Designed miniproteins, single chains. Designs and how they scored, part 93

Each design is a single chain, and the fold is of that chain. pLDDT is the mean over its residues in the fold that is shown.

## One batch from the design tools (miniprotein)

Design m3241
Fold by ESMFold2-Fast:
Order: structure tokens, then C-alpha cells, then sequence
Structure m3241 (fold): chain A 112 residues (1-112)
């Protein structure tokens, strides 16, 4: 039970933590791949469903960060990731993973 909740919460947090430019690029890649040769009406329906799911996950991730009291740390982490993106991608990824690990530990404590 707790493992499924933790996994969902972490995915929602990951969605919120991803820089908008990176997230939009990834969404674009997925949409292009899935919708390239589909019927226009079917593709539009799937795109709307995907956008709704993404928005819900992002909003839930933001709520989780706020409830954990990590809003200010999130802002600091995002600034450090953006500063290192394209300059030192390994460091940017390490900063991101360290923050995710901290979020995971706080969620696990809250679920106890």
C-alpha cells in the first residue's frame, strides 16, 4: 500500500520539479511520436487527455512539496539545476536526484 502511494507521489513530484523547457520538449517528443500518423480527431482527444493528466500530476507534485515545507528549498534547487543545465549536466542531474531522495525520505516519514 505505502509503496504504491510513495511511487505515485514521487512521479507527481518529478513532474513538478522538471524545468518547464525540458518538460515541454519531452511532451512534444511524446506527442509527435504518438500522434504523427493518427486521425486528427483521435490525436486531438489523446492530446487533451495527456495535457489534463500532466497538469493534475504537476499540481499534485506542487502540493506535496508545499505540505512537506520544501517550497524554498525547491526554488533553490531549481535555480542550481538551471545554472548547471548545459554547463555541467552530471552535476545538474546529481542535484536533482539528491533533492528527490530528500523528498522520498520525507514522504516515507509522513506515511508512517
Amino acid sequence: KKEEELKKMLEDVKTYLSPPSVVLRRIGDIIDRELRDRRPEEGARQMRAFDADYTARRNNGKKIIKELGLEEEYKKVMREILKNSGRNNELAEKIFEEFLEKVKKKIEEKLK
Scores: mean pLDDT 70

Design m3242
Fold by ESMFold2-Fast:
Structure m3242 (fold): chain A 93 residues (1-93)
Amino acid sequence: TPSDLSYDEQIKAVAEEAGLSETEASGAALFLLSGQPDLVPEKYLYPVPKALVKQKLATNLEVKKIISNLKDLGRDDEAEEIKKIAEEKGFTL
């Protein structure tokens, strides 16, 4: 379980999965997990949620909120893709 990773190690895992710097991954993850996706640059709105889900670094509730927020931003196709990946990874949505 990712619970054994420090915050810095979790951000590094997200950055590597998303193909981003640790600074970019940290900022985007913070706003997404805090329910402020409107503050995230559009280029990070898909790669960072996808990395969080693939690395299992978000809770079921946080994943549900991310999917809902992407739909609210009109990103329905990306939201459905994240939902499918989350279901495949064993998240309960």
Scores: mean pLDDT 78

Design m3243
Fold by ESMFold2-Fast:
Structure m3243 (fold): chain A 99 residues (1-99)
Amino acid sequence: DNEEKIRAKADELAAAGHYDTAIGLYLGLAQSAVLNGDVEKALEAIDRILELAPKASPDTLRWAIEQLRKLQKLAEEKGLDEVVEAFRTAIDELERILK
């Protein structure tokens, strides 16, 4: 499973302190989950992004906020209300950390 391999790599990178790269991979997993309508996997990816956000660089946080806004819109288009709210909360938290 390609998604499982990406998740394992993201987990490995996060454990090794490569927080910026790990956030990028979790954003990719969140996108795949939204495209597949997989609410549980989308929420899991968002939770991991939130856990790593305080340790990420400001440039990565700014980029991640833009990616999360795009994913929130995609989730809205797919009617995934719980995932939309999770993306909204994640955007607000990343903006709070960045300030």
Scores: mean pLDDT 90

Design m3244
Fold by ESMFold2-Fast:
Structure m3244 (fold): chain A 59 residues (1-59)
Amino acid sequence: PSEAEVTRGAAAAKAATDPATRRSALGELAKAVGVSQETVARLLATHSAREAGALLLGL
């Protein structure tokens, strides 16, 4: 995926207000970049959406 697509996915996951939507967004982002959902969740907890997007593409 492109950096813009990954950053958009990260922003959507961070903006999600309900747990079900957040879990879904995290799962889709994890599939898109080929990493675990736990890795995505950890990065989003400690970084901005843009920072997390860049880091996920660097993995």
Scores: mean pLDDT 79

Design m3245
Fold by ESMFold2-Fast:
Structure m3245 (fold): chain A 68 residues (1-68)
Amino acid sequence: SLARRIAELVRERARDLDPADRAQALAVADELSGLPDTEVLAFLTRVVPTLSPAVRRVVGEALEAVSR
């Protein structure tokens, strides 16, 4: 599923983050793993503004990767 693919890419990219940002990124990935694809956009629209700049970048890169 799209949600699971984004979650996996976020987890992979999160390994290079500091522990606090990594924990935040892994929490986002865990929530994404439980969502139907139809709810992914609404979830990300709500959550992305609350994320640190580093985690927002990681999520953005994951979205870029799945869009092509």
Scores: mean pLDDT 85

Design m3246
Fold by ESMFold2-Fast:
Structure m3246 (fold): chain A 97 residues (1-97)
Amino acid sequence: MSLDEILARLREYFEKQKELYGSDPIPEEERAEAEARGMRTIGEVLDYLLATVEALAAASSSIAELLARLDALASRSSPFMAAQLHTVRHLIESLAS
């Protein structure tokens, strides 16, 4: 499976999540970090995650390299954002299998 195929499936997944939860407020415990990044809703967090994955994929030549870049970013991220990035990483692994 190519990076373009993974990105297409991720876009479909995130779009469906935005339809279901996009207007929902960010939980209070994560709100301060999200607001510092200009995000107020779950949909805006999903948009940020997708844009981040797309940027890392553009710098990657393989799925393995994309996963390594996601792991590196998660290690430099807050607990909330690291958890979101780990979820995306597992989703990519599932789509690539």
Scores: mean pLDDT 79

Design m3247
Fold by ESMFold2-Fast:
Structure m3247 (fold): chain A 89 residues (1-89)
Amino acid sequence: EREEELEKKRRELLQFMLENRNNRELITEKVFELVEQGLPLPSVHAALGILKAAIDFTERLIAQRPTAQLQQDLAALRRQRAELERVLA
């Protein structure tokens, strides 16, 4: 039962990432949600790479034109990255 549930969640994550490759924020939220639901760590490694890219992109946007919203988004992405890195450790 649990193994089947984890396989379904893994497939769900991979499909979600494929469909939402251009929306790294949604991918990050989905990864966090599934990890909280017990998704195994190995499935999270690929998403961590996307999260790091999203942080880099957001930092570049802030460098061009800083806004309060972008700074809040960057802080949220950094918190999610730190959380995923704790799970990875």
Scores: mean pLDDT 66

Design m3248
Fold by ESMFold2-Fast:
Structure m3248 (fold): chain A 90 residues (1-90)
Amino acid sequence: MALSPEQQKLQDELEELIKKGGPEEEVIEKLRELSELGVPGAEMSLLAITNPEEFRKKREELAKKEGREWTEEHDKIVEEEVEKLRERLK
């Protein structure tokens, strides 16, 4: 779905913070605001930064609920996504 102007503004601010390498606390705050506004993926991105183990578990659960097979390759993709996100915040 298309984002509302309010959601888009927060998404743009989040993207700018990530490109600047943080600070991580401000990125977390923007992700929480986006999650509260119901932006798809914001909760998952928040988990990737704050609780990578829970992020992986939720991605596996979502894949299974959607009828997709979860494999070792999917675990590797999730680990790479988390690592890339954390690298952007350094």
Scores: mean pLDDT 72

Design m3249
Fold by ESMFold2-Fast:
Structure m3249 (fold): chain A 67 residues (1-67)
Amino acid sequence: MSVEEIAQLVYDTFLSDLDPEAIANADEDSGVAKLIRQVLDLFELPEERKEEVFEKIKEIAKEELAK
């Protein structure tokens, strides 16, 4: 699975009911960032790949805000 495919799957499955603005602006202290990190831990990805997926999830949320 590519970074884009994992990010889209996580967004659609776990994050689609959340405010896209909260996802796009998530920092390490936010509940949203902690939720995303927890979900990504279930995928057993290398640390660098988890960061790539996290950033892609934020990009997806920014694209939703631009619609």
Scores: mean pLDDT 78

Design m3250
Fold by ESMFold2-Fast:
Structure m3250 (fold): chain A 69 residues (1-69)
Amino acid sequence: LSLTPEQRAAVKAALDARYGDDDVITLQEVASLVREVVGPQAAGEIVEALQDHLKRTEVTVAEVKAILD
């Protein structure tokens, strides 16, 4: 991911504020949250990374945080 460490930290903080690690969310919900926090270009990049690695439309918050590392 081309996200800065600060942008990755901001997305993780937003996930922690809204969800628990065991919560299941859609890729659309991930895209919406990332778009709100760091913008639409970063949202597309994260969704592509999640689709490539997990090949699912629903992910846990813990899986999203792992991709950001």
Scores: mean pLDDT 77

Design m3251
Fold by ESMFold2-Fast:
Structure m3251 (fold): chain A 71 residues (1-71)
Amino acid sequence: MIPETLRRLRAELEALRAQTDDPALLARLAAAEAELRELEANLDKLSVEELVGRVLRLIGELEDVRLELAR
C-alpha cells in the first residue's frame, strides 16, 4: 500500500522536524520532504522498481536523522 507508506513517511518527517532545531538536520529533512513530494506527485508515473527504491532510500534517510537525534 504505497499511499499508506507515503502518509506514514510524511508523519514521521513532521515528527522529526518538531524534535530538532539543528539547521543541518532541518536541511536534510527539507530535502527528504522534497523527495516525498516528488514521489506523491509521480506515484502513477514511476516504475514499481524505481518507486520501491526511492521509498527505501527515503526510509533510510529518516532513520539516519532519527539516529542522529538520539545522540
Scores: mean pLDDT 81

Design m3252
Fold by ESMFold2-Fast:
Structure m3252 (fold): chain A 70 residues (1-70)
Amino acid sequence: MEKEKKKEEIIKKAKEELDRLNSLSQYVGNQFLLDLYKRNIINRVKKELLELGYSEEEANKIAKQLYDES
């Protein structure tokens, strides 16, 4: 229960940050920097999920889905 709640919080926070970056991308011509920030968010999500005890496969799957949806 606690672990699932933390996972949901991590994903929600990441989605909010990615949504903000997507909004900014319409005004910022530097796609390289925007992609770098997105990758940093995704890498943080992977790390936090692994620290919660999720498998590397599960963490990678969630991270890829977040990146693809952003």
Scores: mean pLDDT 78

Design m3253
Fold by ESMFold2-Fast:
Structure m3253 (fold): chain A 87 residues (1-87)
Amino acid sequence: DLQEVSSTVSLEETRAAMGLVVKEGLTGIEALERVKNAKSIEVEVKGRVTTVKVTLEDGTVVEQTIFDNPDSPMSGSRRMHLLPRVS
């Protein structure tokens, strides 16, 4: 609203795009463009797991699951900068 500024890409769009990159083999740009042009985006959070449903312009529904915890391999490196040594 008054405090919110329209961003080019939201966190929900970014997460949905990452799922499309993995699931459909799209480039990041193609996935983001598809998500931004979607008719609707539904996000369901179950603890540390986020499920995103994207309804494309043609009515096709794409569903993907994203892990949002650092302990998940899909989250990337779980390395902590406070550790005294690298493993």
Scores: mean pLDDT 53

Design m3254
Fold by ESMFold2-Fast:
Structure m3254 (fold): chain A 71 residues (1-71)
Amino acid sequence: TAEDYLAQGEAALAAGDYATAAAHYRRAIDLDPRFSRALLGLMQALARLPADHPERAALLAWLDERVRALR
């Protein structure tokens, strides 16, 4: 469920695995695009990702598309 992905994202975030946290939050938002807790978690994980992380730009682009869909 979306809540299961949120929990996995929160656990990864607590462990300092920000890339894994972002991936789990992304899955939660895919299942529930208005899941505000998962969206907040993704933003927090992205803020903690290294600026040079290879997937950071792709995750930001994906988030931008989802946020635009929400208005």
Scores: mean pLDDT 75

Design m3255
Fold by ESMFold2-Fast:
Structure m3255 (fold): chain A 57 residues (1-57)
Amino acid sequence: MLRAPEALVETLSQFPRIDEGILAYLTEVLGLDEETAKRLARELFANPEAVLARLAA
């Protein structure tokens, strides 16, 4: 899904902190619950390519 990376970059640009932007993207754009979003945000920080591939599935 080519649009997912673009939406992530756009969302991150709206927040002064990357961690807040990632959490907002996961909860507001992808509709994930807060616990799942926090877990994925930690995984995304450690391995962004693998998490983006998982979200694209």
Scores: mean pLDDT 63

Design m3256
Fold by ESMFold2-Fast:
Structure m3256 (fold): chain A 75 residues (1-75)
Amino acid sequence: PTPEQRARVIANGYGVTPSEEEIDRVAKEAGVSRPVARLAIAVVKTGADITLEQLAKAVGISVETVRRALEAARR
């Protein structure tokens, strides 16, 4: 699976549906794909107890990319 496919599957598990506007904002600010942005928003909104390293490994992206996405989602 691609990182985008993995991010979609994981995000669906959180049961959060962010607005398209919120997804667009996070994707642009962090420089990540929309599925990764949606996942970051879901993690932040649910308060999921997951480390940057665990999330990066699960999605197949760098820890730095995860950090940027989560920081943008917290704004």
Scores: mean pLDDT 86

Design m3257
Fold by ESMFold2-Fast:
Structure m3257 (fold): chain A 80 residues (1-80)
Amino acid sequence: SMEERIEAQLERVREQAEAAGVPEEEILRILSELRAQVLMSEELKKQGLTTIEQLNPAEQEELVERIQRLAEELLREMRA
């Protein structure tokens, strides 16, 4: 499911942050923010959707890619 794909992506972010030496407290904060951006995004509201499962396949793939890009940017910021 799309929910499982999102959770798997967030789990990868957590593992990458742990490997980079980011404190657990900061990792939890990052993951919470990413979940909020994904599950309660203005994009979903604009389309009249309530869950990510209602997105078409192209929008779902874009969302997963956006999560990864945001995670990589946040991890780079934490390493600096």
Scores: mean pLDDT 66

Design m3258
Fold by ESMFold2-Fast:
Order: sequence, then C-alpha cells, then structure tokens
Structure m3258 (fold): chain A 85 residues (1-85)
Amino acid sequence: LIEEAQKLVKEGQRYAEVEGDYVKAAELYEEAGRLYREAGDYVGAMQAYLNAALYYERAGKHEEALRLAQQAGEAALLARDRGLL
C-alpha cells in the first residue's frame, strides 16, 4: 500500500513536471492518497490529496479540486486525532 502510493506520487510528479499533464498528475495523487489512507498513513494521504487538489485547480477542474481539498482536511483531522500532527 505505502510502497504503491509512493510509486504513484513519483509518477504524478513526472506527469506534472515533465509532461505538464495536470489532470493525469491529479488522478495519480488522488489514487496515492487513497492508498495512504487505506494504510493508515493519514499524513501521507493529506499531502497526496492536497497535491491532487492543486493539480485539478491548475487543470480548471474546480469541483474535483474542492472534493480533494475536503478529503485532505478529513485526513488532517484523523492525523491530528492520532497525534501525528
């Protein structure tokens, strides 16, 4: 789960920085966030969802960006409640 999430983060960075494909980058970060959350890594999930929201905003997908920002907020609350933030 965490190793798979890390691979998706790396691929997402490549799509954003090398290819300029912000939609694909956002999709990869969103999937990474899901895997981090499933693994109980709420800090990792928060960071991945925030990056997904950022790239959806850059791509003009405002509804998707808002949804991911909300998921990042939920992950942040879970991380705080477990003493990780």
Scores: mean pLDDT 84

Design m3259
Fold by ESMFold2-Fast:
Structure m3259 (fold): chain A 95 residues (1-95)
Amino acid sequence: MKLSQQQKDDAVSKSDDIIEDGIKQGLSPEEIADKILDYLRSNYDLSVEELLELNGYMYGTLSSKYISLGKYDKLEYWIKTSDILTKKLEEELKK
């Protein structure tokens, strides 16, 4: 992936904010996934393959963070959201 460590950390931080705000608004994991994907596409010049790599990095980083903080509700939403992101990106890669 062509992103610096700082850019990956910024993407993780913003995605965490989108998840938190989405849960507060009563959004579904699908709606949260769409917001994260829109943010990433609007702010980063990444291919579909690079977005998949970034999603994998964010999956590990945010899951670890939520487990360490005891935020299991956020963890459950994030797992579902990341799975939806992966599916959407894999479907685009095949087209």
Scores: mean pLDDT 84

Design m3260
Fold by ESMFold2-Fast:
Structure m3260 (fold): chain A 81 residues (1-81)
Amino acid sequence: MIEKMKKLEEEIKKLVEELRARGVDSDTIFKILRGELSEEDLAALTPEQREIALRLQKLVDEYRTLRKKIMEENIAKLKEK
């Protein structure tokens, strides 16, 4: 689980740098990382930038889901004791 989180963090970092290298604004990248990316934001990107942005969004969603699951497991353990 921790190893999967580290792998996701590395992949997220790589995609963020790739988007920056392709001229995507920091504000747009931060929206993706916060899960606030709109359809209008996507429409402003080139097709190549959109593919990378959607991949980044998927990884961020996966990371959030995994983090929430770990938190829920920790809370459940506290309730059992």
Scores: mean pLDDT 77

Design m3261
Fold by ESMFold2-Fast:
Structure m3261 (fold): chain A 64 residues (1-64)
Amino acid sequence: DRERLAGLLVPGPALVDEQLETLALVERDVPGLAPLLAFARERIRTEGLVLSRAGWEFLGERAR
């Protein structure tokens, strides 16, 4: 899952802060995703990457 998610991150430094806030809300509402969200947040924060549309769809499928 982490390897798949890493391939769904794209450069988007202007959107980093908004996505970090959104991921915190997702973790609150879907705590079972916390390890995968922690991985995404670290990559977003340290590398200026953001979730693509496919990345958000992947997280949605894992929440089901």
Scores: mean pLDDT 78

Design m3262
Fold by ESMFold2-Fast:
Structure m3262 (fold): chain A 99 residues (1-99)
Amino acid sequence: APSQLSDEVAAVVEETAQRLAEVFDRVAAGEIKTREEARAAIEEVMRWTKERLATLSEEDREAALRAILAMVRDMLARHPDNELVQMIYEAVERLAEEV
């Protein structure tokens, strides 16, 4: 597939997506039972992502943030009433404002 993202940017986006998918899986499995536990798990993913973004150039960081925002916007568009998706979207918007 024609990717216009650098390998480093693509890796950050893909790993962020995988870590968020793990949060969904843990909620579905009943390992995360409360909104507070879900928020903590999302914040852990955001902290990891922020640390990875900090190692990138400014241009690559902006590209990674745009790709992550596009990904979570697509998730929200497909599942607008899903509370976990809404929480993830809000967390990613906060991350984008901090970086």
Scores: mean pLDDT 83

Design m3263
Fold by ESMFold2-Fast:
Structure m3263 (fold): chain A 61 residues (1-61)
Amino acid sequence: SQEDLERAFLLAQLAAAQRARELGFSSFSVEQVDEKTFRVTLKQGDRVEEFELSAEDLLKL
């Protein structure tokens, strides 16, 4: 549902923020790739980390 997708997006942002904090990144972005997948990008100067999160796995947290 749209509510589940909105919740998954919020959870993706929380996961991205936590990962950024743990790894010392100053910024992050979350992008919906499709209805099941979010792409996270973490940045600090020339340091970049990118990974994907599934909406289904996020909703199980």
Scores: mean pLDDT 84

Design m3264
Fold by ESMFold2-Fast:
Structure m3264 (fold): chain A 64 residues (1-64)
Amino acid sequence: PLTEEQQERLAELLVREHGLSREVAREIAELLGQSRGAEATALAERHGISGDELTRLGTRAAIA
């Protein structure tokens, strides 16, 4: 699960690199913070972000 700080970093990456709205980006990050990875992936895929890409972005947010 992502910490609050890691969730904020992930949301920023989703907005800046993929053009998601801040609201959708925050929802995806919050779902990952709650260990709701399947729901986070489903929401990301609805907005054109693959599960593999979401995993890469989540890893980048975690190690920053």
Scores: mean pLDDT 86

Design m3265
Fold by ESMFold2-Fast:
Structure m3265 (fold): chain A 62 residues (1-62)
Amino acid sequence: MLDKLRKISEKLAKELGISVESASEAVVEAVKKLGPDASEEDIYKEAKKIIKEAKKKGVKIT
């Protein structure tokens, strides 16, 4: 599980031009919202949404 979350974080960081740390925080929040049974794809989509919303506000995630 943890290796999958790390890969999602690295992918989002590269795609959205943010730090892996910020992407990891979004991934953790996505898991909290969706629950432990969420698929990798669902976690990716929710984390991406969180990152985009943070960028619109002009603030770092967290």
Scores: mean pLDDT 76

Design m3266
Fold by ESMFold2-Fast:
Structure m3266 (fold): chain A 71 residues (1-71)
Amino acid sequence: SDKVVEALKALGEEIRSLPSEVGEAAERAIREYLYRHADTLSVEELVERGREFVRKAREAKDAEEFRRLIE
């Protein structure tokens, strides 16, 4: 979806700024969310939700805690 690509471009630097321990898990969770909701949400809403995942990743101690926070 073009909306997913646009949202990921907007979030790219924020995702890359995450520690390696959580960055891969956060990118995966963001991609899964964006693809699931691309048909129902605007690019702006997708970016806002992606930033919420980035915020939770910054608060998490590791990838396992991050995955639990987004359940």
Scores: mean pLDDT 83

Design m3267
Fold by ESMFold2-Fast:
Structure m3267 (fold): chain A 95 residues (1-95)
Amino acid sequence: EAAELLREGARKGYEGAKKGTDEEGKKGGREAALLSQRGAEVGEGEEGLWAGIGAGVAAVAYASGVVAGDGVEGARNAAKAAEKGAEAAEEAERA
């Protein structure tokens, strides 16, 4: 659910960054942003998922930075942020 969307977003952003900052990289960044937004929407209204939403926003910001020229390091940070968001969402779902 929310965790899956956040991980999918991170994966798309990372794959885009590996292709560089050309059209493929920009496409990956846009797909990462859309999936992270959907993850945040799925978590909306549940206090326990707030950390997941925050991490999703961070992942989108990092993915956008990668598309703007921050390279592989930005993609790595975006993936890490999304993984942390996924962990928070999973923890909330188990509660």
Scores: mean pLDDT 53

Design m3268
Fold by ESMFold2-Fast:
Structure m3268 (fold): chain A 91 residues (1-91)
Amino acid sequence: MEAERLREEARRINEEALAKAEELIKQGKYEEAVKVALEGSERVTELLIEAYEVEGKPELAEQIRADRAAREARLPESLARLKENIKKYLA
């Protein structure tokens, strides 16, 4: 029950963040859209970690934490590439 509730909340947050990012893209606010999507992704990740901990699966929660750390380490490079591509195609 608790883990299911946390996963439901994660899905809701993910859907809301994607919808908001899509609206920002329609307005030409690409950097704001990326920020909203990243903030939503971080909150979703936090809830999924909590869900696995509640289910008594700490090894899966640890795997998600490791995946998040690896993603965060690569985020500046990935974001820089996205910004450059947007500038290139919208010039």
Scores: mean pLDDT 75

Design m3269
Fold by ESMFold2-Fast:
Structure m3269 (fold): chain A 86 residues (1-86)
Amino acid sequence: MKELEELVEELRKVAERLDPEAVREKLKARAGKVSGIEAAKAVLEIILEEAERQGAPEEELERLREIIERAVRLVEEKVAELEAAA
């Protein structure tokens, strides 16, 4: 829980630097049609694309990719736990 919360908080701080309206519209277009882990992946892809578009430095982009990979992994683990909770 804590690690996922920290990753979400870091992504939130990045998203706050981006155009919130543009991010929100992209989220509606992509994530609104998908649920679960696919929606989470779409959100993370949009954040990375928007950071790249705004000219974020390569070091920040690499850090974001690492955060995204870690977040996806934690979501996949949680989904597996919920499916095993029978």
Scores: mean pLDDT 68

Design m3270
Fold by ESMFold2-Fast:
Structure m3270 (fold): chain A 70 residues (1-70)
Amino acid sequence: MEEEYRERMRRLNKELVEELKKLEEEIKEKGYPKEEVRKVVIQATAEALRRIGDLLDEILRERQERKKKE
């Protein structure tokens, strides 16, 4: 069960890394000014943290549900 949660975290991390690479390519191709790059990076970081938080909340919820059933 703990391994399932670790695998989900690993998958999310891989997805986030791939998304960041694509974002870096987009920034490079579009030639964003410094201020725009900062805004885009901040937004991407906030979204990544939100997704990590959501996954942690899901894992905690699932754990609490299983403990209540047992």
Scores: mean pLDDT 77

Design m3271
Fold by ESMFold2-Fast:
Structure m3271 (fold): chain A 86 residues (1-86)
Amino acid sequence: ASSAASAAAGEMGKAWLQAGDVEGYREAFEGALHASRGGTQEGANKAAQYAKKAGVAMDNGDPEKSRQGAIEAARYAKEAAVEGGF
């Protein structure tokens, strides 16, 4: 669960780094949310919250804030995976 959330957040970050691939970003974002909701640990929940904020920022036309949210989501997902002993 935490490992899945970490992987999904990483995919979201990669899709974001591809810049012009809005569909790829959306797929990664939804994957991160889905993985975090199934994951259940506190760090995974924080990763989901930041992934959601990144998506909202993207919808509002703020790609820089969205990118920052994606980075934070990846950080919390990694911490959740380590603490959860994936």
Scores: mean pLDDT 56

Design m3272
Fold by ESMFold2-Fast:
Structure m3272 (fold): chain A 60 residues (1-60)
Amino acid sequence: MLSDVEFLTSVPGVDRALAEELKRTFGSIDNITPAKLATVPGIDGPLRHRILKALSDYRK
Protein backbone atom coordinates (compact mmCIF):
# COMPACT_ATOMS: atom_id res chain seq x y z
CA MET A 1 0.00 0.00 0.00
CA LEU A 2 1.16 3.56 -0.76
CA SER A 3 1.46 6.16 2.00
CA ASP A 4 -1.34 8.79 2.07
CA VAL A 5 0.94 11.42 0.46
CA GLU A 6 2.21 8.97 -2.20
CA PHE A 7 -1.36 7.89 -2.99
CA LEU A 8 -2.57 11.50 -3.32
CA THR A 9 0.36 12.50 -5.57
CA SER A 10 -0.59 9.61 -7.91
CA VAL A 11 -3.79 11.59 -8.77
CA PRO A 12 -3.27 13.83 -11.85
CA GLY A 13 -3.26 17.45 -10.72
CA VAL A 14 -2.21 16.74 -7.10
CA ASP A 15 1.35 17.85 -6.33
CA ARG A 16 3.25 17.00 -3.12
CA ALA A 17 2.32 20.30 -1.42
CA LEU A 18 -1.42 19.71 -1.99
CA ALA A 19 -1.09 16.06 -0.89
CA GLU A 20 0.62 17.13 2.37
CA GLU A 21 -2.04 19.82 2.94
CA LEU A 22 -4.82 17.23 2.51
CA LYS A 23 -3.08 14.90 4.98
CA ARG A 24 -2.75 17.76 7.52
CA THR A 25 -6.39 18.84 7.03
CA PHE A 26 -7.95 15.36 7.24
CA GLY A 27 -5.25 13.44 9.18
CA SER A 28 -5.93 10.39 6.96
CA ILE A 29 -7.28 9.79 3.45
CA ASP A 30 -10.05 7.74 5.15
CA ASN A 31 -11.44 11.01 6.60
CA ILE A 32 -11.75 12.82 3.24
CA THR A 33 -15.38 13.72 2.46
CA PRO A 34 -16.80 15.49 -0.63
CA ALA A 35 -18.09 18.42 1.45
CA LYS A 36 -14.78 19.07 3.26
CA LEU A 37 -12.73 18.56 0.09
CA ALA A 38 -14.76 21.40 -1.53
CA THR A 39 -13.38 23.81 1.14
CA VAL A 40 -9.68 23.03 0.43
CA PRO A 41 -7.89 25.87 -1.46
CA GLY A 42 -6.59 24.97 -4.92
CA ILE A 43 -9.11 22.19 -5.66
CA ASP A 44 -11.55 22.83 -8.51
CA GLY A 45 -14.53 20.63 -9.44
CA PRO A 46 -12.68 18.37 -11.90
CA LEU A 47 -9.76 17.81 -9.49
CA ARG A 48 -12.18 17.10 -6.62
CA HIS A 49 -13.91 14.49 -8.81
CA ARG A 50 -10.55 12.85 -9.67
CA ILE A 51 -9.51 12.68 -5.99
CA LEU A 52 -12.86 11.19 -4.87
CA LYS A 53 -12.81 8.61 -7.69
CA ALA A 54 -9.22 7.63 -6.82
CA LEU A 55 -10.21 7.22 -3.13
CA SER A 56 -13.17 5.00 -4.13
CA ASP A 57 -10.89 2.85 -6.33
CA TYR A 58 -8.13 2.71 -3.65
CA ARG A 59 -10.51 1.27 -1.01
CA LYS A 60 -11.32 -1.80 -3.17
Scores: mean pLDDT 76

Design m3273
Fold by ESMFold2-Fast:
Structure m3273 (fold): chain A 147 residues (1-147)
Amino acid sequence: MLEIREATEEDLEAIMEIESDFSQRESKVSLEEAKKVFEALKDVTIVLVAEEDGKVVGYLVVARIGDTGVILDLAVKPEYRGKGVASKLLREAIARLKSLGLKRVELEVLASNTAAIRLYERLGFEVVERIENYLGLGDVLHMALDL
């Protein structure tokens, strides 16, 4: 059964594995360093995991900046994509941010990532700005949802 919950320090190894598979960049951050960052940022971040049958299959990271939640990262294991995992993570994050009295959720997404853009639009996010050729990666869309 697929559940969404807050991440614990014990989930960090699984989160790092999913991030590594998604980003194709070898992060030289050790598990011990990741634990220190998690503890240091716990009061200003929300980290959610999607768990199925005792396994972390996706995660979402939101930073809280004033009255705004900024989605920093969202990834789902390839074999769990298309099953609504990312939608459940985002809905849970939005509900928590509303309960904390935040007024807005923001994110940045590559303009070429049509699947992610369609997911965000379905959840009520709108394009606020288009940033041309961000760091040579192509155009980036800044999207926002008012809470």
Scores: mean pLDDT 85

Design m3274
Fold by ESMFold2-Fast:
Structure m3274 (fold): chain A 100 residues (1-100)
Amino acid sequence: SMRDALLRAIGAVLRLIGFELDALTEKDPERLLRIARESAELAREVVALLPGDPIALRALELALRVIDIGLERAKDDPEAVRELERIRREVEALLAEQRA
């Protein structure tokens, strides 16, 4: 139902906010990569539930914010940076599609 989709999407957005807070305090590049991957996956789930919806756009923007925190905090690890940049490009492309 529409109500169940909205509740699941809101729950995913709240979890994304939690990942942003986790990323701000995390120092381990491997954990930052995991947080970024899980954030991208949650944002994709919101897009699948509510394509083109402002909630889906917000979820993608939150995932990008988490990834950007990861990029800054893992900047001394070139392998982590390459993987984070790849994840960022995937989320950025999806955000562009949803805005079209």
Scores: mean pLDDT 90

Design m3275
Fold by ESMFold2-Fast:
Structure m3275 (fold): chain A 77 residues (1-77)
Amino acid sequence: MELTVTLPDGKEVKVKVEEGMTEEELAAKISEATGIPEDLVLAAIGFVKATLKAKEITPEVAEKAVELAVLLAEINK
C-alpha cells in the first residue's frame, strides 16, 4: 500500500507500506522520505501505536506517525 501524507507545510510525502513491515523498517522509509531522523520517527510510531491501541503497523499508524514526527521535527527547529 502506498500512503500519501500531507505535511504541515503543504508538502506531500509518499511512503510504501508493506505487510509484515517492522517498526524499524517503517521508520527507515519515513526518514528517507521526510529527512527526519529515524530515532524520532521510531518514537513517533511507538507513541501512535500506544495511543491508537494498535498491535501492528497499519496505514493509520503509519500516517499518524509521519504527522507526529514532522511536528516534533519542526518544534526542534
Scores: mean pLDDT 76

